# Designed miniproteins, single chains, part 112

Each design is a single chain, and the fold is of that chain. pLDDT is the mean over its residues in the fold that is shown.

## One batch from the design tools (miniprotein)

Design m3889
Fold by ESMFold2-Fast:
Structure m3889 (fold): chain A 56 residues (1-56)
Amino acid sequence: MLGEEAREEVRKLYEKSKTKEVALVAASMALTSYRHLSPEAREAARREFERIYEEL
């Protein structure tokens, strides 16, 4: 499960970049390194990152 862990990761990226766009791109690149995950798991993680940005 990636919900809380993804939230913390995105929050850290946002703190560093100060822009949602840059942090979102960095998170997407990190998800690319999760090639061992199924497509469904990757999509779930991407949705979690997007939802977290809406909550920031």
Scores: mean pLDDT 62

Design m3890
Fold by ESMFold2-Fast:
Structure m3890 (fold): chain A 110 residues (1-110)
Amino acid sequence: SPDDILYEPTDSMKAFFASLGYHEEKLTLAQIREAFRKAFDKYDKDGDGKLSAEEIKEFLEELTGREADVEDVLKMFDKDGDGVTSEEEFLEEMMRFFLGLVEHKEEMEK
């Protein structure tokens, strides 16, 4: 099961996960998904169950410590072209993003 596999976040991501209560050096996919769900709830300011591209951009910049492009965010997350992302779409894309970022960890943290 993927739940038995531990993933080490980047240093910037470790700070973000620690802010959500995850202080472990390595996290399961279940812990990572739960952290992103908590982040979604935090940035969903109107409680409608959706995030704008600007809110996702702010979240990604906090998570990675890097500037994000709104056009790239829309391309990744806004599958319906309505300018907003549902919780399930956000979680699916964030899990893909996290796994890609962990694969390229040395390039992100040099």
Scores: mean pLDDT 73

Design m3891
Fold by ESMFold2-Fast:
Structure m3891 (fold): chain A 109 residues (1-109)
Amino acid sequence: MAKELKEEARKAIEEARKAIEEGRDEEAAEALRKAGELGVKLAEEDPEAAKEIAEELLELAEEALRKGLERAARAAAEAALRVALALPDPLTSTGLALRAIGLLLDLEL
């Protein structure tokens, strides 16, 4: 189960990255939401893989924000926050969640 979830999450992240590079905001947002959902499921079975997914989602949120892709940036930051909050280690969870919240505030202000 964890191996399949990890592979699907990686695929969703690669789809999101390509959509961001091509300026496809809506497609990127959909792929990012899927990666977030898979990352939350991974947090129970493979917290290290879920942490990597959250970190990649934060990087994609920053890239989307730099490109003016507001839907993708919001979806990535929201997905990163959801994955971070699902992580069992409180310090890692808090650190990643605060980074995601910072990006969401940049999108609202």
Scores: mean pLDDT 86

Design m3892
Fold by ESMFold2-Fast:
Structure m3892 (fold): chain A 58 residues (1-58)
Amino acid sequence: SAEQERLLASLREAGRNPVGRRVAMHDLGVSEATLTRARRGELSEAELEEVLARKRAR
């Protein structure tokens, strides 16, 4: 979905540097491992939906 694509792009961009990683971890409640996996293209659609669900609940 467009929302998943935007989230993935945000996670990949945030993962480019340590400051971006910390901000994304705080704001989206994701782990550093999740950001690393997003950078590697290893994040599944189900995992993206789980992150979106947590973001929507905050």
Scores: mean pLDDT 75

Design m3893
Fold by ESMFold2-Fast:
Structure m3893 (fold): chain A 76 residues (1-76)
Amino acid sequence: SPREEAEKLLEKGKEAYKKGDYETAVRYALEAMRTDPTSPVFTEAAQLAVTAALKAGDDKKLDEIQAEVARLSGAA
């Protein structure tokens, strides 16, 4: 299901974050958010993406994440 796929992507993102691979963590978190934006996974993935982008010092990626959160959080 989309939710199970999003949960799998979120777990991969968390693993990357634990390894200090913040760029990969952001990629998986964004994919999780896009896969099922209506599930509870969305909020956890968004938090991971923001935290990883901040750790990477990637202001442009942080801006992209904030735009995606705004766009997807209003979806039915």
Scores: mean pLDDT 83

Design m3894
Fold by ESMFold2-Fast:
Structure m3894 (fold): chain A 118 residues (1-118)
Amino acid sequence: SLEEAKKLVDQISNAVKEARHLVDELERLIKENKPEVEIFRARLGLLYTLQYLRDLAKKLLEVSTNPEVQKLAEEIIKLAEEMIDTVRNLPWEEAVKKLRETLDQIEELVKKIKEILS
């Protein structure tokens, strides 16, 4: 339904804000040379948030009947999967820039979906 799609878009928007906060927190912990256990927990929290973002976008794809919303949801899924891979496989110095750029891209896609759904 349209109301379910709107709710999912708001949840995606909130997940993006949380992911951005966790990226900033993880960078702070690394720069301040905090204990490895704290860094590991922050990285795990970021991964779970990105998986949640991906799953929300998959639900949006399933519930939307609008082809443009479906296309934008598919792009969010792809970008979320790329961020998960980035967090797992890239050194943090390279990862942080790519994660921030990708989150900016997802925010623009979310804005477009909100405009379509009014």
Scores: mean pLDDT 91

Design m3895
Fold by ESMFold2-Fast:
Structure m3895 (fold): chain A 74 residues (1-74)
Amino acid sequence: MKDAQVGFLRGMASTMTIWGQAAEASGDEETKRGAWLSAAYYMDEAEKVDPDARDRLSELTRRYADRGRELEAK
C-alpha cells in the first residue's frame, strides 16, 4: 500500500516537472513557479512515506523540487 502511495506522489512530481519545462519554454513565469512549488509539495509528501523516494526520481524532477523549496523559503 505505501509503495502505491509513493508511486502516485512520484508520478505527480514528474508530471509537474513536464508542466514546468513547457512553461519555461513559453516564458510563462507564473505557471513555471506553480509547477516548481507543486513538484516540491509532491516530493515532500513522497519523502514522508518513503525517505528514499527522492533517489528514484529523475535529476530534472529533483532540481524542480529544489527550486520550489527555495521559493517557499522566500
Scores: mean pLDDT 76

Design m3896
Fold by ESMFold2-Fast:
Structure m3896 (fold): chain A 70 residues (1-70)
Amino acid sequence: MEGKLIEEIGIEVVRAKTKEDLLEIAKKAKEAGLEEVAKIIEEGAQKNLSNVSIALRIIGLYIDRELKKK
């Protein structure tokens, strides 16, 4: 389910210790068809954003998708 997968990816991003961990999570998101989530993670890692900032952007995408469900 899309929403649960986005939440799990967000949690993995918060727990990531290295830039390589973030890129692995982005690859997982892309393989799951979540290309926008992968792009947020890749851009955040490239710009040296905090893991929390990247996770908040992912949560924002999840909220947007839940709102469009109506």
Scores: mean pLDDT 77

Design m3897
Fold by ESMFold2-Fast:
Structure m3897 (fold): chain A 74 residues (1-74)
Amino acid sequence: APLPPEAVALAREMLAAGASPRATAREVSRRFGIPFGTAYRAVTDLDGDRLAALPEEERVALARARVEAELAAA
């Protein structure tokens, strides 16, 4: 994996808290000096695994929260 264990732990924590993969990848890139593209690929893989394990209700709620956050940032 291209991420150190500490970066993976941070990414999992942020995703569990409802952060978007993009926001999570940016923070991982900033804190650990990892190129954004590398961090983004690893974070999206982690997010995909996590979302597959979530109940549909929670998955829908997270999708809505991410869309609202993106619209608020625009």
Scores: mean pLDDT 74

Design m3898
Fold by ESMFold2-Fast:
Structure m3898 (fold): chain A 101 residues (1-101)
Amino acid sequence: SVFDLTLTMFKIISASSSVIIAMRYIQQGKFDQAQKELSQATGLAIDAADKLNEPDLKEKISELSQQAIDAIQNGDKSKALKVLEKLLELLKKLGKIAIQQ
């Protein structure tokens, strides 16, 4: 439905915002807060990918989210930020797909 599509768009926007907040926390060395934001973003993004029937994007989102978590846990700020930039690009792609539905 149009309503379900609107909710899916809000999930993508919310996920993107949480990724940006996570990136800011990483820059500040606040890794626990960054991981919490990333976990929230990942859940929203996966739900959106499921609603749009995009299994390939769901898999890529899960993979990049895990890579970002691993980088955060290893204290690799540069790698974490680079992976989160890739995650934002996937969320932009997912948003474009949602608009075309």
Scores: mean pLDDT 90

Design m3899
Fold by ESMFold2-Fast:
Structure m3899 (fold): chain A 68 residues (1-68)
Amino acid sequence: SMEQLLQESDASVHMLSLSVELTVLKRNNAPEEEIKFVQEGLDKVAAYYDAGDYAGAIAAGEETLKKL
């Protein structure tokens, strides 16, 4: 459906945002704890996305970004 396509797009944007944040943290030699937190958040988003649960992916992405 159109709603699912929009959610998939939104989930993709959240994955991209976390991937960019992870790259910036690694490039700036951020503490391992911060890198691990963002990596675990990204892994969670990816797991939901791969399962086709785009709403779950969005929620997990928003929760991770909110704590940054």
Scores: mean pLDDT 86

Design m3900
Fold by ESMFold2-Fast:
Structure m3900 (fold): chain A 91 residues (1-91)
Amino acid sequence: SEKENAELLYKILSSLLPDSSPYVASPEQAAAIEAFLREKLKLVDISEEDFEKLIRRAQQTPPDLLRAIIDNLPGADPAVLAALEELLGLH
């Protein structure tokens, strides 16, 4: 379901994205990443504070690290993999 895919995407991102990185997305990339995550995770029951922290972590994730995360996810749902590939394309 859309909700189950959103919850799995949230679990993957919250577990595997770095807490901080020297990588800085452009303002355009940062805005696109925020809009993407707010849409894809809209069905996930998380606090706004935790959501904002996740958005910042995603905006600070280097594209090579996100590629490595995607390539090392065994048996991930195709819809979740597609969402992660779309997120990578925004970096």
Scores: mean pLDDT 83

Design m3901
Fold by ESMFold2-Fast:
Structure m3901 (fold): chain A 88 residues (1-88)
Amino acid sequence: MKLEEVRKKAKEALEKIANSTDPEEIQKAVSEIGDAVNELEDPEEQRKALEYIAELAEEMRKKTKNPYSKAALDALVEAAREGIEALK
C-alpha cells in the first residue's frame, strides 16, 4: 500500500472512531489503522504515517465527547508515538 493511501484510510478510520459510540465499531476502526500502517514496508513511510495518525488523533480528541472514542484516540496517540520512537 502507498503512503498516501494509508494516510487516507487512517483519516477515514479516525473519523469513524471520533463519531462512533459503538465499542465494536471503534475497535474495528482501530484495527483498520494498524493494518494500513503494517502494509507499509519502508520504516520511513511507517514513521510518517504514525506521525500523521498521532497529530490527527490529538486534534480529534479535543472535539470528541464520548468516553469510548476518547479512550480509543488516547490509546492510538500513545501507540503511534511508541511506534515512532521504535523506528528511530
Scores: mean pLDDT 81

Design m3902
Fold by ESMFold2-Fast:
Structure m3902 (fold): chain A 95 residues (1-95)
Amino acid sequence: SMDEEVKKEIERLVKVAERLFGPEAAERVQKTMEAAYELAKKRGLTPEQILGLVRLAANAALFGEPDEKTLKAWAEALGVSEDFIREVVELAKAA
């Protein structure tokens, strides 16, 4: 199922983050990805958009707020608003 696919991707990225950046970074990545997943589901995003957003959330948790050009590119690639990407970035700051 898509829920299982997203959960497996979250688990995979958390393990990668822990290996490369340590357990504190892994915890931030997990919290941000789970929050982004729930937000995306609530907003009725497609499975492809949800997977993309979860990956984007991991990136924001590890590397911080993207520049304006990168944020616009992510919004265009995922077919979501720039404000929605900013909302996901704020989840990373709260984690």
Scores: mean pLDDT 84

Design m3903
Fold by ESMFold2-Fast:
Order: sequence, then structure tokens, then C-alpha cells
Structure m3903 (fold): chain A 56 residues (1-56)
Amino acid sequence: MEEDQLRGVRAANELLNENSSDEEIRERGKELEAEGVRPAVVDAMVRSVTTQRERE
């Protein structure tokens, strides 16, 4: 797995563990983009967190 994908997965796990708000999820996505994570990875992270919250 590429480093940026690992960062996306770690961010998703942190956001789920913290029960983060939609605003916090978006803020984390912006931080990842600023750090050079690919837009596709950021989008996947946001979708993963949102979907997992809806299922619980």
C-alpha cells in the first residue's frame, strides 16, 4: 500500500474512533490534501468514514 493510502486509512480510523462531526471529517480531508495526499485517496477516506457511521 502506498504511503498516502496508509495515511488515509489512519485518518478514517481516527475519525471513527473520535466520533467526529461532518465538519471535522472535511477539515481532516483538507489537511491530507495540503500534505500531498491524492484527491482520490482523500475522497475514499471521507466516503469510508461517512458510510461506516451510517451503518452503525
Scores: mean pLDDT 74

Design m3904
Fold by ESMFold2-Fast:
Structure m3904 (fold): chain A 70 residues (1-70)
Amino acid sequence: MDDVLNELTNVSDDMTSVNDSMSSLDTDFDDHYTDTDYMNSVGDEVDDLNTEMDTLTTRMTALSNKYNEL
């Protein structure tokens, strides 16, 4: 149980970080969506966030499986 709670805390912290990054990108995207150089940079950030979300989904699935076995 403690390992699951620790991992949930870590996932929550990572989700907060991703949410903050998405919020920043949403603001910057609205201000700069016509700037081609900026939009290329946003593409790279979106790819990084997609990778983090995939990792978080995998970790959440593992936690759900552990919880269901308890």
Scores: mean pLDDT 71

Design m3905
Fold by ESMFold2-Fast:
Structure m3905 (fold): chain A 71 residues (1-71)
Amino acid sequence: MEEEKRKEIEKKAEEHTKGLEAKIAKASEEEQKKVLEKAEEAYKLEDEDPFLTEIAKKSAKRLIEAAKKAL
């Protein structure tokens, strides 16, 4: 059951990150800069769960790249 739960978390994180990437591309430059700052800060954070830390950092890294491409 933990494996199934991990797959659900990963799938939801991917869907959420994809949605944010699309929104970043359409956002104002000011909003893109704010997303970049928040994503860079999130990338420095670590969860007590290594799996959640990996998922969070992967999402943050993708948002950083999306914001940089849009700017």
Scores: mean pLDDT 76

Design m3906
Fold by ESMFold2-Fast:
Structure m3906 (fold): chain A 85 residues (1-85)
Amino acid sequence: MASLIKPLELIAKAQKKIAEAQKAIDSAKVKTQEALDYLALAQKNFQIGLQLTRYGATTSVPPIVYFEKAIEHAEKAIKAQKEAE
C-alpha cells in the first residue's frame, strides 16, 4: 500500500502547479496561446490520473505518470507565459 502515498503527493503538487499556471495566465496583460495549450494539457492529464486512481483501472501505465505529465505541462505553461512578457 506504500504506492498510494506517492500518488497523493503528486496529486497535491499537480493541483498547486495547475493553480499557479492559471493564476499566471489570468494575471497577464497578454495571454499566449502556447501557455493556454499547456494549461489545457496539464488539466487533461490531471483528470485522466484522477479517473485511473479512483476506478482502480488495470492498465500497464500507472496513474502517477499522468500526474507527473500534468506537473510538467503546468510548469511549461508558466514558463511560456513569463517568456511572452
Scores: mean pLDDT 76

Design m3907
Fold by ESMFold2-Fast:
Structure m3907 (fold): chain A 110 residues (1-110)
Amino acid sequence: AMEERELLQRVREILENGELSEEEIEELYEVMMKAVKETLDEEKVDEETRKKVEDAIKKALEEVKAELLELRKKNGVKSEEISEEERQLMYEILAEISKIVTRDLIEDLK
């Protein structure tokens, strides 16, 4: 496995270069939102805190999704495919980051 720093750098390069398809961008958004919701369920937050955290993260992820889709349109369709293993690893890393961010935001709202 790559060192955490190198792995995060590779994920960043994939995202910034617009290498993700529109379908992969949608899948990434869904994976990250699922991780957020699972973390909120695990932390057993009250309904008001849950709504604030979900709304804030959803807005941030929707903005990221819009930027990735716009970058894809500007750069055109690249013939380079991300391997299934790299895609799955990227989804897992970004899901884990989403869980960490969700927990941090919950603590800030306490």
Scores: mean pLDDT 73

Design m3908
Fold by ESMFold2-Fast:
Structure m3908 (fold): chain A 63 residues (1-63)
Amino acid sequence: SLEEEKARLLSVPDEAGAGFHRITDEATRKRVAEERDRIINEAKSLQELADKLFELNEKLVSL
C-alpha cells in the first residue's frame, strides 16, 4: 500500500538515489533529506511518490 511504501522509504533514507549519494556537504544533504521526507509525506499515490522522488534525483544529478 501507499502507507507501507512511505514507511519503508522513510526507514531507508540512503535509497534516495544516485544523486543523493553525490552530496558531500552536510548542510545540503540535510536540506535534500528534508525535501525527500516532505515528498514522501505529501504524496497522494504510489505514482506521485515515484514521480516526485525521480524528479528530485534527476535534479540532484544535473547539479
Scores: mean pLDDT 71

Design m3909
Fold by ESMFold2-Fast:
Structure m3909 (fold): chain A 88 residues (1-88)
Amino acid sequence: MIEEAIKKILEELLKNLGKNKEKVEVALLSIADIAELLGDNESAEKIYKLVEEKDFIGALEVALEFLKKNGMSEENLKLFEELIEKLK
């Protein structure tokens, strides 16, 4: 369930990157909510703060570390690689 939720969030980030800043913000906040649900309050708080400060790149980096720490599937890793490529 959580991996499927993360996959959906990553797909929404990829789809809306550069097209709709509000959807990117919502996706990052959703990842922060998942981090909090999994007991990673430190990652959640950092993402919330960076999103509030409009530092979406910083928020993405914290989200990246959280997802790696939680054993992201190969499918989600590919989505993440596409997200990184679109930001460069």
Scores: mean pLDDT 73

Design m3910
Fold by ESMFold2-Fast:
Structure m3910 (fold): chain A 74 residues (1-74)
Amino acid sequence: GHDDAAQAAAGVHELGVELGDMSREMTGAELAEALAQAGLPLERARAGLKAAGIDDSDVLTLREAAQRLGLAGA
């Protein structure tokens, strides 16, 4: 839902800070796993990505993911 997308957006911003690169590309599946490793429950990460229209096979930058998740969480 919207709350899951908002939490996933915050997690993506934290990943971007940790990695030092918001231009890093990841698949939706890789992003869900990275968010889970960062402490967001995997089911919530998947729900947030789905709410933002991000499929497991979609390749996007952390910046694009954060933008889409932020819009879905608003």
Scores: mean pLDDT 82

Design m3911
Fold by ESMFold2-Fast:
Order: C-alpha cells, then sequence, then structure tokens
Structure m3911 (fold): chain A 66 residues (1-66)
C-alpha cells in the first residue's frame, strides 16, 4: 500500500511536470499515465544494461496503479 502511494505520487508529479507536452500531443489520461510511468521507470533505472528493463518497470508501475 505505501509503495503504491509512493508510485502514485511519482506518476502524478511526472504528469504535472509534462502536462503542457501531453496537452500538445493530445494524449488521453491512459496515455499520460503510461508515459509518466515510463518516465518514472527511466529515472529509477538511469543506466539499464539490458533492453526492456525500463519497459518492464513501467508496466509494473501501471499494474500497481490499477
Amino acid sequence: EKEKEELEKKVKEAIERYQTDFDGLGWDEDERIRAAAFAVAAQELSTPEQGGEIGRKAKEIVEELK
């Protein structure tokens, strides 16, 4: 629950940070959540050694927010 709250906070902050960009792209809420989750995952995995690590982490974040 507390890990979920922390992830929700990070995703919300990322959405707020990129709000103007998302508005310019015409993205819906689900698209913004996925993009924000990817940004959070990329921030946590600053130097991934293998392809797909950021994508896997982003998927985990999206699933945890359901």
Scores: mean pLDDT 73

Design m3912
Fold by ESMFold2-Fast:
Parts: structure tokens; C-alpha cells; sequence
Structure m3912 (fold): chain A 82 residues (1-82)
């Protein structure tokens, strides 16, 4: 698997965990929602670290990953207030 394919796979896994977190939150399972969002952040951080290890990392993709991590951290804060 190329580094680009690994980054995309990690981002997809992050999205899957985000979806699981959203479904848990919808059902009122806020503890599971937080755990899923934390797993999503972990996958996106792994993608970010891999991207930064490359020569001339894609700045647009890095920004997208950082924005998704920020959104997930905000979702965790919102759920913790429930």
C-alpha cells in the first residue's frame, strides 16, 4: 500500500468512527459517542503524522484533516455537556 493509500484508509476509518459516534449520541449513549469520537481523532492524527512524514506534504489535505479533528473535539465537548 502506498503512503497516499494508507492516509486515505486512515481518513476513511476516522469517518467510520465519527459515524458510529454520531449514532451512539443519537441513541443517548454519550459514553460510547465520546469513545468513538476519540478513536476517530486517533485515526486522523495517524493520517496527519504519516502525511507530515512525506516530502512536500499536501497542505490542502493537512488542513482538511486538522478541520475534521477540530470538529470531532467540538462534538466531544457538546456531548460532555449532556
Amino acid sequence: MSAAEQIMELMMQGGEYKQKGDEAAKKGDYESAIKYYEQAIKKLQEARDLLLSLPNPNESLLQEIDEEIKELKEKIKEVKEK
Scores: mean pLDDT 87

Design m3913
Fold by ESMFold2-Fast:
Structure m3913 (fold): chain A 92 residues (1-92)
Amino acid sequence: SSEELAEKAKEELRELIEQLREGKISAEELGERIARLVEEIIDKLTPEQAKEILGLILEAIELMLELGEEEAAEALARRLEPLLQRKGEELR
């Protein structure tokens, strides 16, 4: 179900964010893994579920920026922006 996909994705995103915070993964690797996850699931989620995922993506981007990883943060945001914008329009 889309609910199970959303919950699993949120758990994976939280784990990846924690790994970056602990220095166990690079910002570039985090960005690539987030992008691959979102690209796989975004069309299978409801707009409400996509908003929850967006919240965690924004948390990851903020952490990247706090760590001085501006290029990785910008690359992730640019890659995901058109997908997230499309889902956002479904709720307007």
Scores: mean pLDDT 82

Design m3914
Fold by ESMFold2-Fast:
Structure m3914 (fold): chain A 82 residues (1-82)
Amino acid sequence: GAREVADELIEKAQEELEKEAAPVMRKMSDDQADELSAKILGELNEGKLKAIEGGNEATAKEAIEEGVKKAKEIIEEAKKKL
């Protein structure tokens, strides 16, 4: 169902985003890295909630992909401020 698809996509997205964020976080203070991590997780959680609310697998994919896109934009914005 939509929840199971969302959970699988979130797990894969989180792993990929952690790999992209890691080199940026290493150049930050611990407080800045924690804030970046919280923002990334917030976007993924919002995507997950929208995926579940949509009630179908196609909407779940779109919601998670949008969340990942926003998370990547947050990482890029953080990188520009280093």
Scores: mean pLDDT 81

Design m3915
Fold by ESMFold2-Fast:
Structure m3915 (fold): chain A 75 residues (1-75)
Amino acid sequence: EREEVIALIDEVMKRAKELGEKAKDNPELVRKLTVLYTAAGLIRAALTAGLVSPEDARRYVEGLKKELDELEKKL
């Protein structure tokens, strides 16, 4: 499960970066995507350090994925 959660985090980070590149002319959207990317990276670091369980990390990442889906609609 830990490896599955890491893969989900990596996918969210990849999508946020790709969307940020497409949205480069929208500073507000880029800022929101940067915050989301940073949050995903922190969850990844916490999971790797054993500070958060895979179950809790999955829950947090699912929340970030929903936020990313909403930001993508604003392109």
Scores: mean pLDDT 84

Design m3916
Fold by ESMFold2-Fast:
Structure m3916 (fold): chain A 65 residues (1-65)
Amino acid sequence: SAEERAKEAFEIALKGDPQKAYELAVEGARRGDGTVISGAMEGADRAKNPEVIEAVRRGVEEGLA
């Protein structure tokens, strides 16, 4: 479900791994999955880790190209 995908994306980004957060954001953006993108962004914001926040932003840009 959309809620499960958002929750999974949130948890992955929240763990604070910039590379994994980047890959998740790229895949979500490439597929046009706003649920995954939203979850990843919320998780990155909650982690309060600038590297993770930047990784998600960069991943979204890459996936939308």
Scores: mean pLDDT 84

Design m3917
Fold by ESMFold2-Fast:
Structure m3917 (fold): chain A 87 residues (1-87)
Amino acid sequence: MAEEAEEALRRAEEALRAGDFDAALEHLRRAIEAAEKIEDEEERRRLLRRVADLAAELARRAGAAGDEEAEARATLLLMEASALISA
């Protein structure tokens, strides 16, 4: 559902701003799960694109912080969101 995906994205953005990579990753996964339930293809793609953009930012910040685990997890999440957009 769109509102669930938007709420999860907002929580992920807040966690990323706080430097809480684990919380940001959890909220991004919830955003993907919520976006997959959206029947409107354009709306689903828009939300998944926002997930991909935020996952890319998370990967960059985690890499800069030396958090290799968070960087790898964010990169996998970016790839997952990108694949869903292309499907």
Scores: mean pLDDT 86

Design m3918
Fold by ESMFold2-Fast:
Structure m3918 (fold): chain A 57 residues (1-57)
Amino acid sequence: SEREERAAEAGDRAGTRAAIAGGDADTVSQASYNGTLAGGGDEALAREAGRRARAGA
C-alpha cells in the first residue's frame, strides 16, 4: 500500500542518515527499523527494513 511504501522510504532514509553519520551495521539497522515504525509501518515491515539495511551496510 501507499502507507507501506512511505514507511519503507522513511526507514531507508533513516538508515542512510545513520550510515553517513558513521554508524555501524547495528546502528544503521536500528535506525531503519525505527524510521519504518515512525513512518507508519508495522513491526514486520520494520524488521524487514532493519535486516535489509544491515545487509547493505
Scores: mean pLDDT 84

Design m3919
Fold by ESMFold2-Fast:
Structure m3919 (fold): chain A 107 residues (1-107)
Amino acid sequence: MSEWEKKFDEFYSFNTALLQRMRKANKKYSKYFDRALSILQQTHANLKALADDRAKRIELLRQTAATFFELADEIQKFGGNKEDEEELAKLFLGFGMGYLELAQLVE
């Protein structure tokens, strides 16, 4: 397994477990946790299907980062608890930055 594949699997496993715990703790924002989980699962599956195409893998990772940046902006407009929404926006910005870092590690 390449260093990139290992880091990608670790990122996916860690953040999937984190989102599942957060979803159980806060049902008010479950829609956003479900969407974030779907994005993680879909990107993981699609990236494994693109094993032979480095350029498409980089493009997918960058597109996924952009999707999380959009999700961070959207959660701040929810109009519930501002502090919770700011923390969730930071989490989604963190996911986007993580995907950009993974794109740089693709050989």
Scores: mean pLDDT 84

Design m3920
Fold by ESMFold2-Fast:
Structure m3920 (fold): chain A 68 residues (1-68)
Amino acid sequence: SAADEELLKKAEEVARAFAEKLAEEYPGAEIKIEKISDTVVKAIVESEKGKYEIIVNGLTAEVEVKEL
């Protein structure tokens, strides 16, 4: 539905913002953003110093950041 598309876009924006902020601490870091479901987005920030996973839930507005 259109509402799910809006929630997904918002989740992608939030995931991107968190990933870009984290990437500022790691020169040369790569950011990859993946759709997990119609309302959940995952971003990966990968660098030589570490790898991070950011999960954003568009329905609950919950953001989880994990070091991998």
Scores: mean pLDDT 79

Design m3921
Fold by ESMFold2-Fast:
Structure m3921 (fold): chain A 65 residues (1-65)
Amino acid sequence: LSPQQKKEILRVTYETLREVGDAIDKLLQLKQAGKITDEEYNELLSKISKKILKDMKEKLDKVLG
């Protein structure tokens, strides 16, 4: 991998980690407010995680060619 590709991979990774953190925080707030159950929290986290990972893959595919 080129130095430019490595920098872009790190940027995409950092952005992805931030998105995951934001999603967890929002879902925890809903659970603490009694708006969702522990089971709903796990289901929503799974769905959101799959979407975030798909978006990350698409961004990385563009960087790698």
Scores: mean pLDDT 84

Design m3922
Fold by ESMFold2-Fast:
Structure m3922 (fold): chain A 88 residues (1-88)
Amino acid sequence: MKEYTIGIVGRVPPERAEEYARALKEGALKLPGVTSAIATARPDGRVTLGATVKAESKDEAEKIAKQLVELAREHGVEVLDTTITEVD
């Protein structure tokens, strides 16, 4: 089993950025394979989600990344970028 970091960058209404960051972090932590999650919000409406996942393969990590992107979109986040990085 390998460890991966999944990053999502998005835009939300600036007045609700903190609310969206909290919802993304809580939702990410409920997904199978996610071991930790951090979300940050900027007053300009930019949000960033970083999730650490354990997966048997990169394909499995990509499935979790897709679930995180869908989670963000369901919360009304405009997804701008998605990254997957293998840890060591």
Scores: mean pLDDT 84

Design m3923
Fold by ESMFold2-Fast:
Structure m3923 (fold): chain A 104 residues (1-104)
Amino acid sequence: FDGLEKIADTFEKVALESKNPKVKELAKETRDRVRKLIEEGRAGSGDQRNVLGGEAMRLLDEGIKKIGEIDPEAAKKVQKAVDDTMAELRAEEGRRVLELSRAG
């Protein structure tokens, strides 16, 4: 969930840079909903984490689409920032695996 939380934080931070109050409101609502799903996932066990993680990513995608209806420029910036954050997280995980392999 740490990676998902970082993605959600990036989404909110970039969306709040918009001058449009409706975009800021949507960003906060989306972040709050994602936060609740992350908290439920952290409290849950088994496959519930995967289901809630997928739901959180769906909410982020919906949030970006709604922002795009109001401010397409803000939506493009949010999408790029989310994509960049996801790529960074994948690179960090790959690096971690390599370090563990070299240490063993």
Scores: mean pLDDT 75

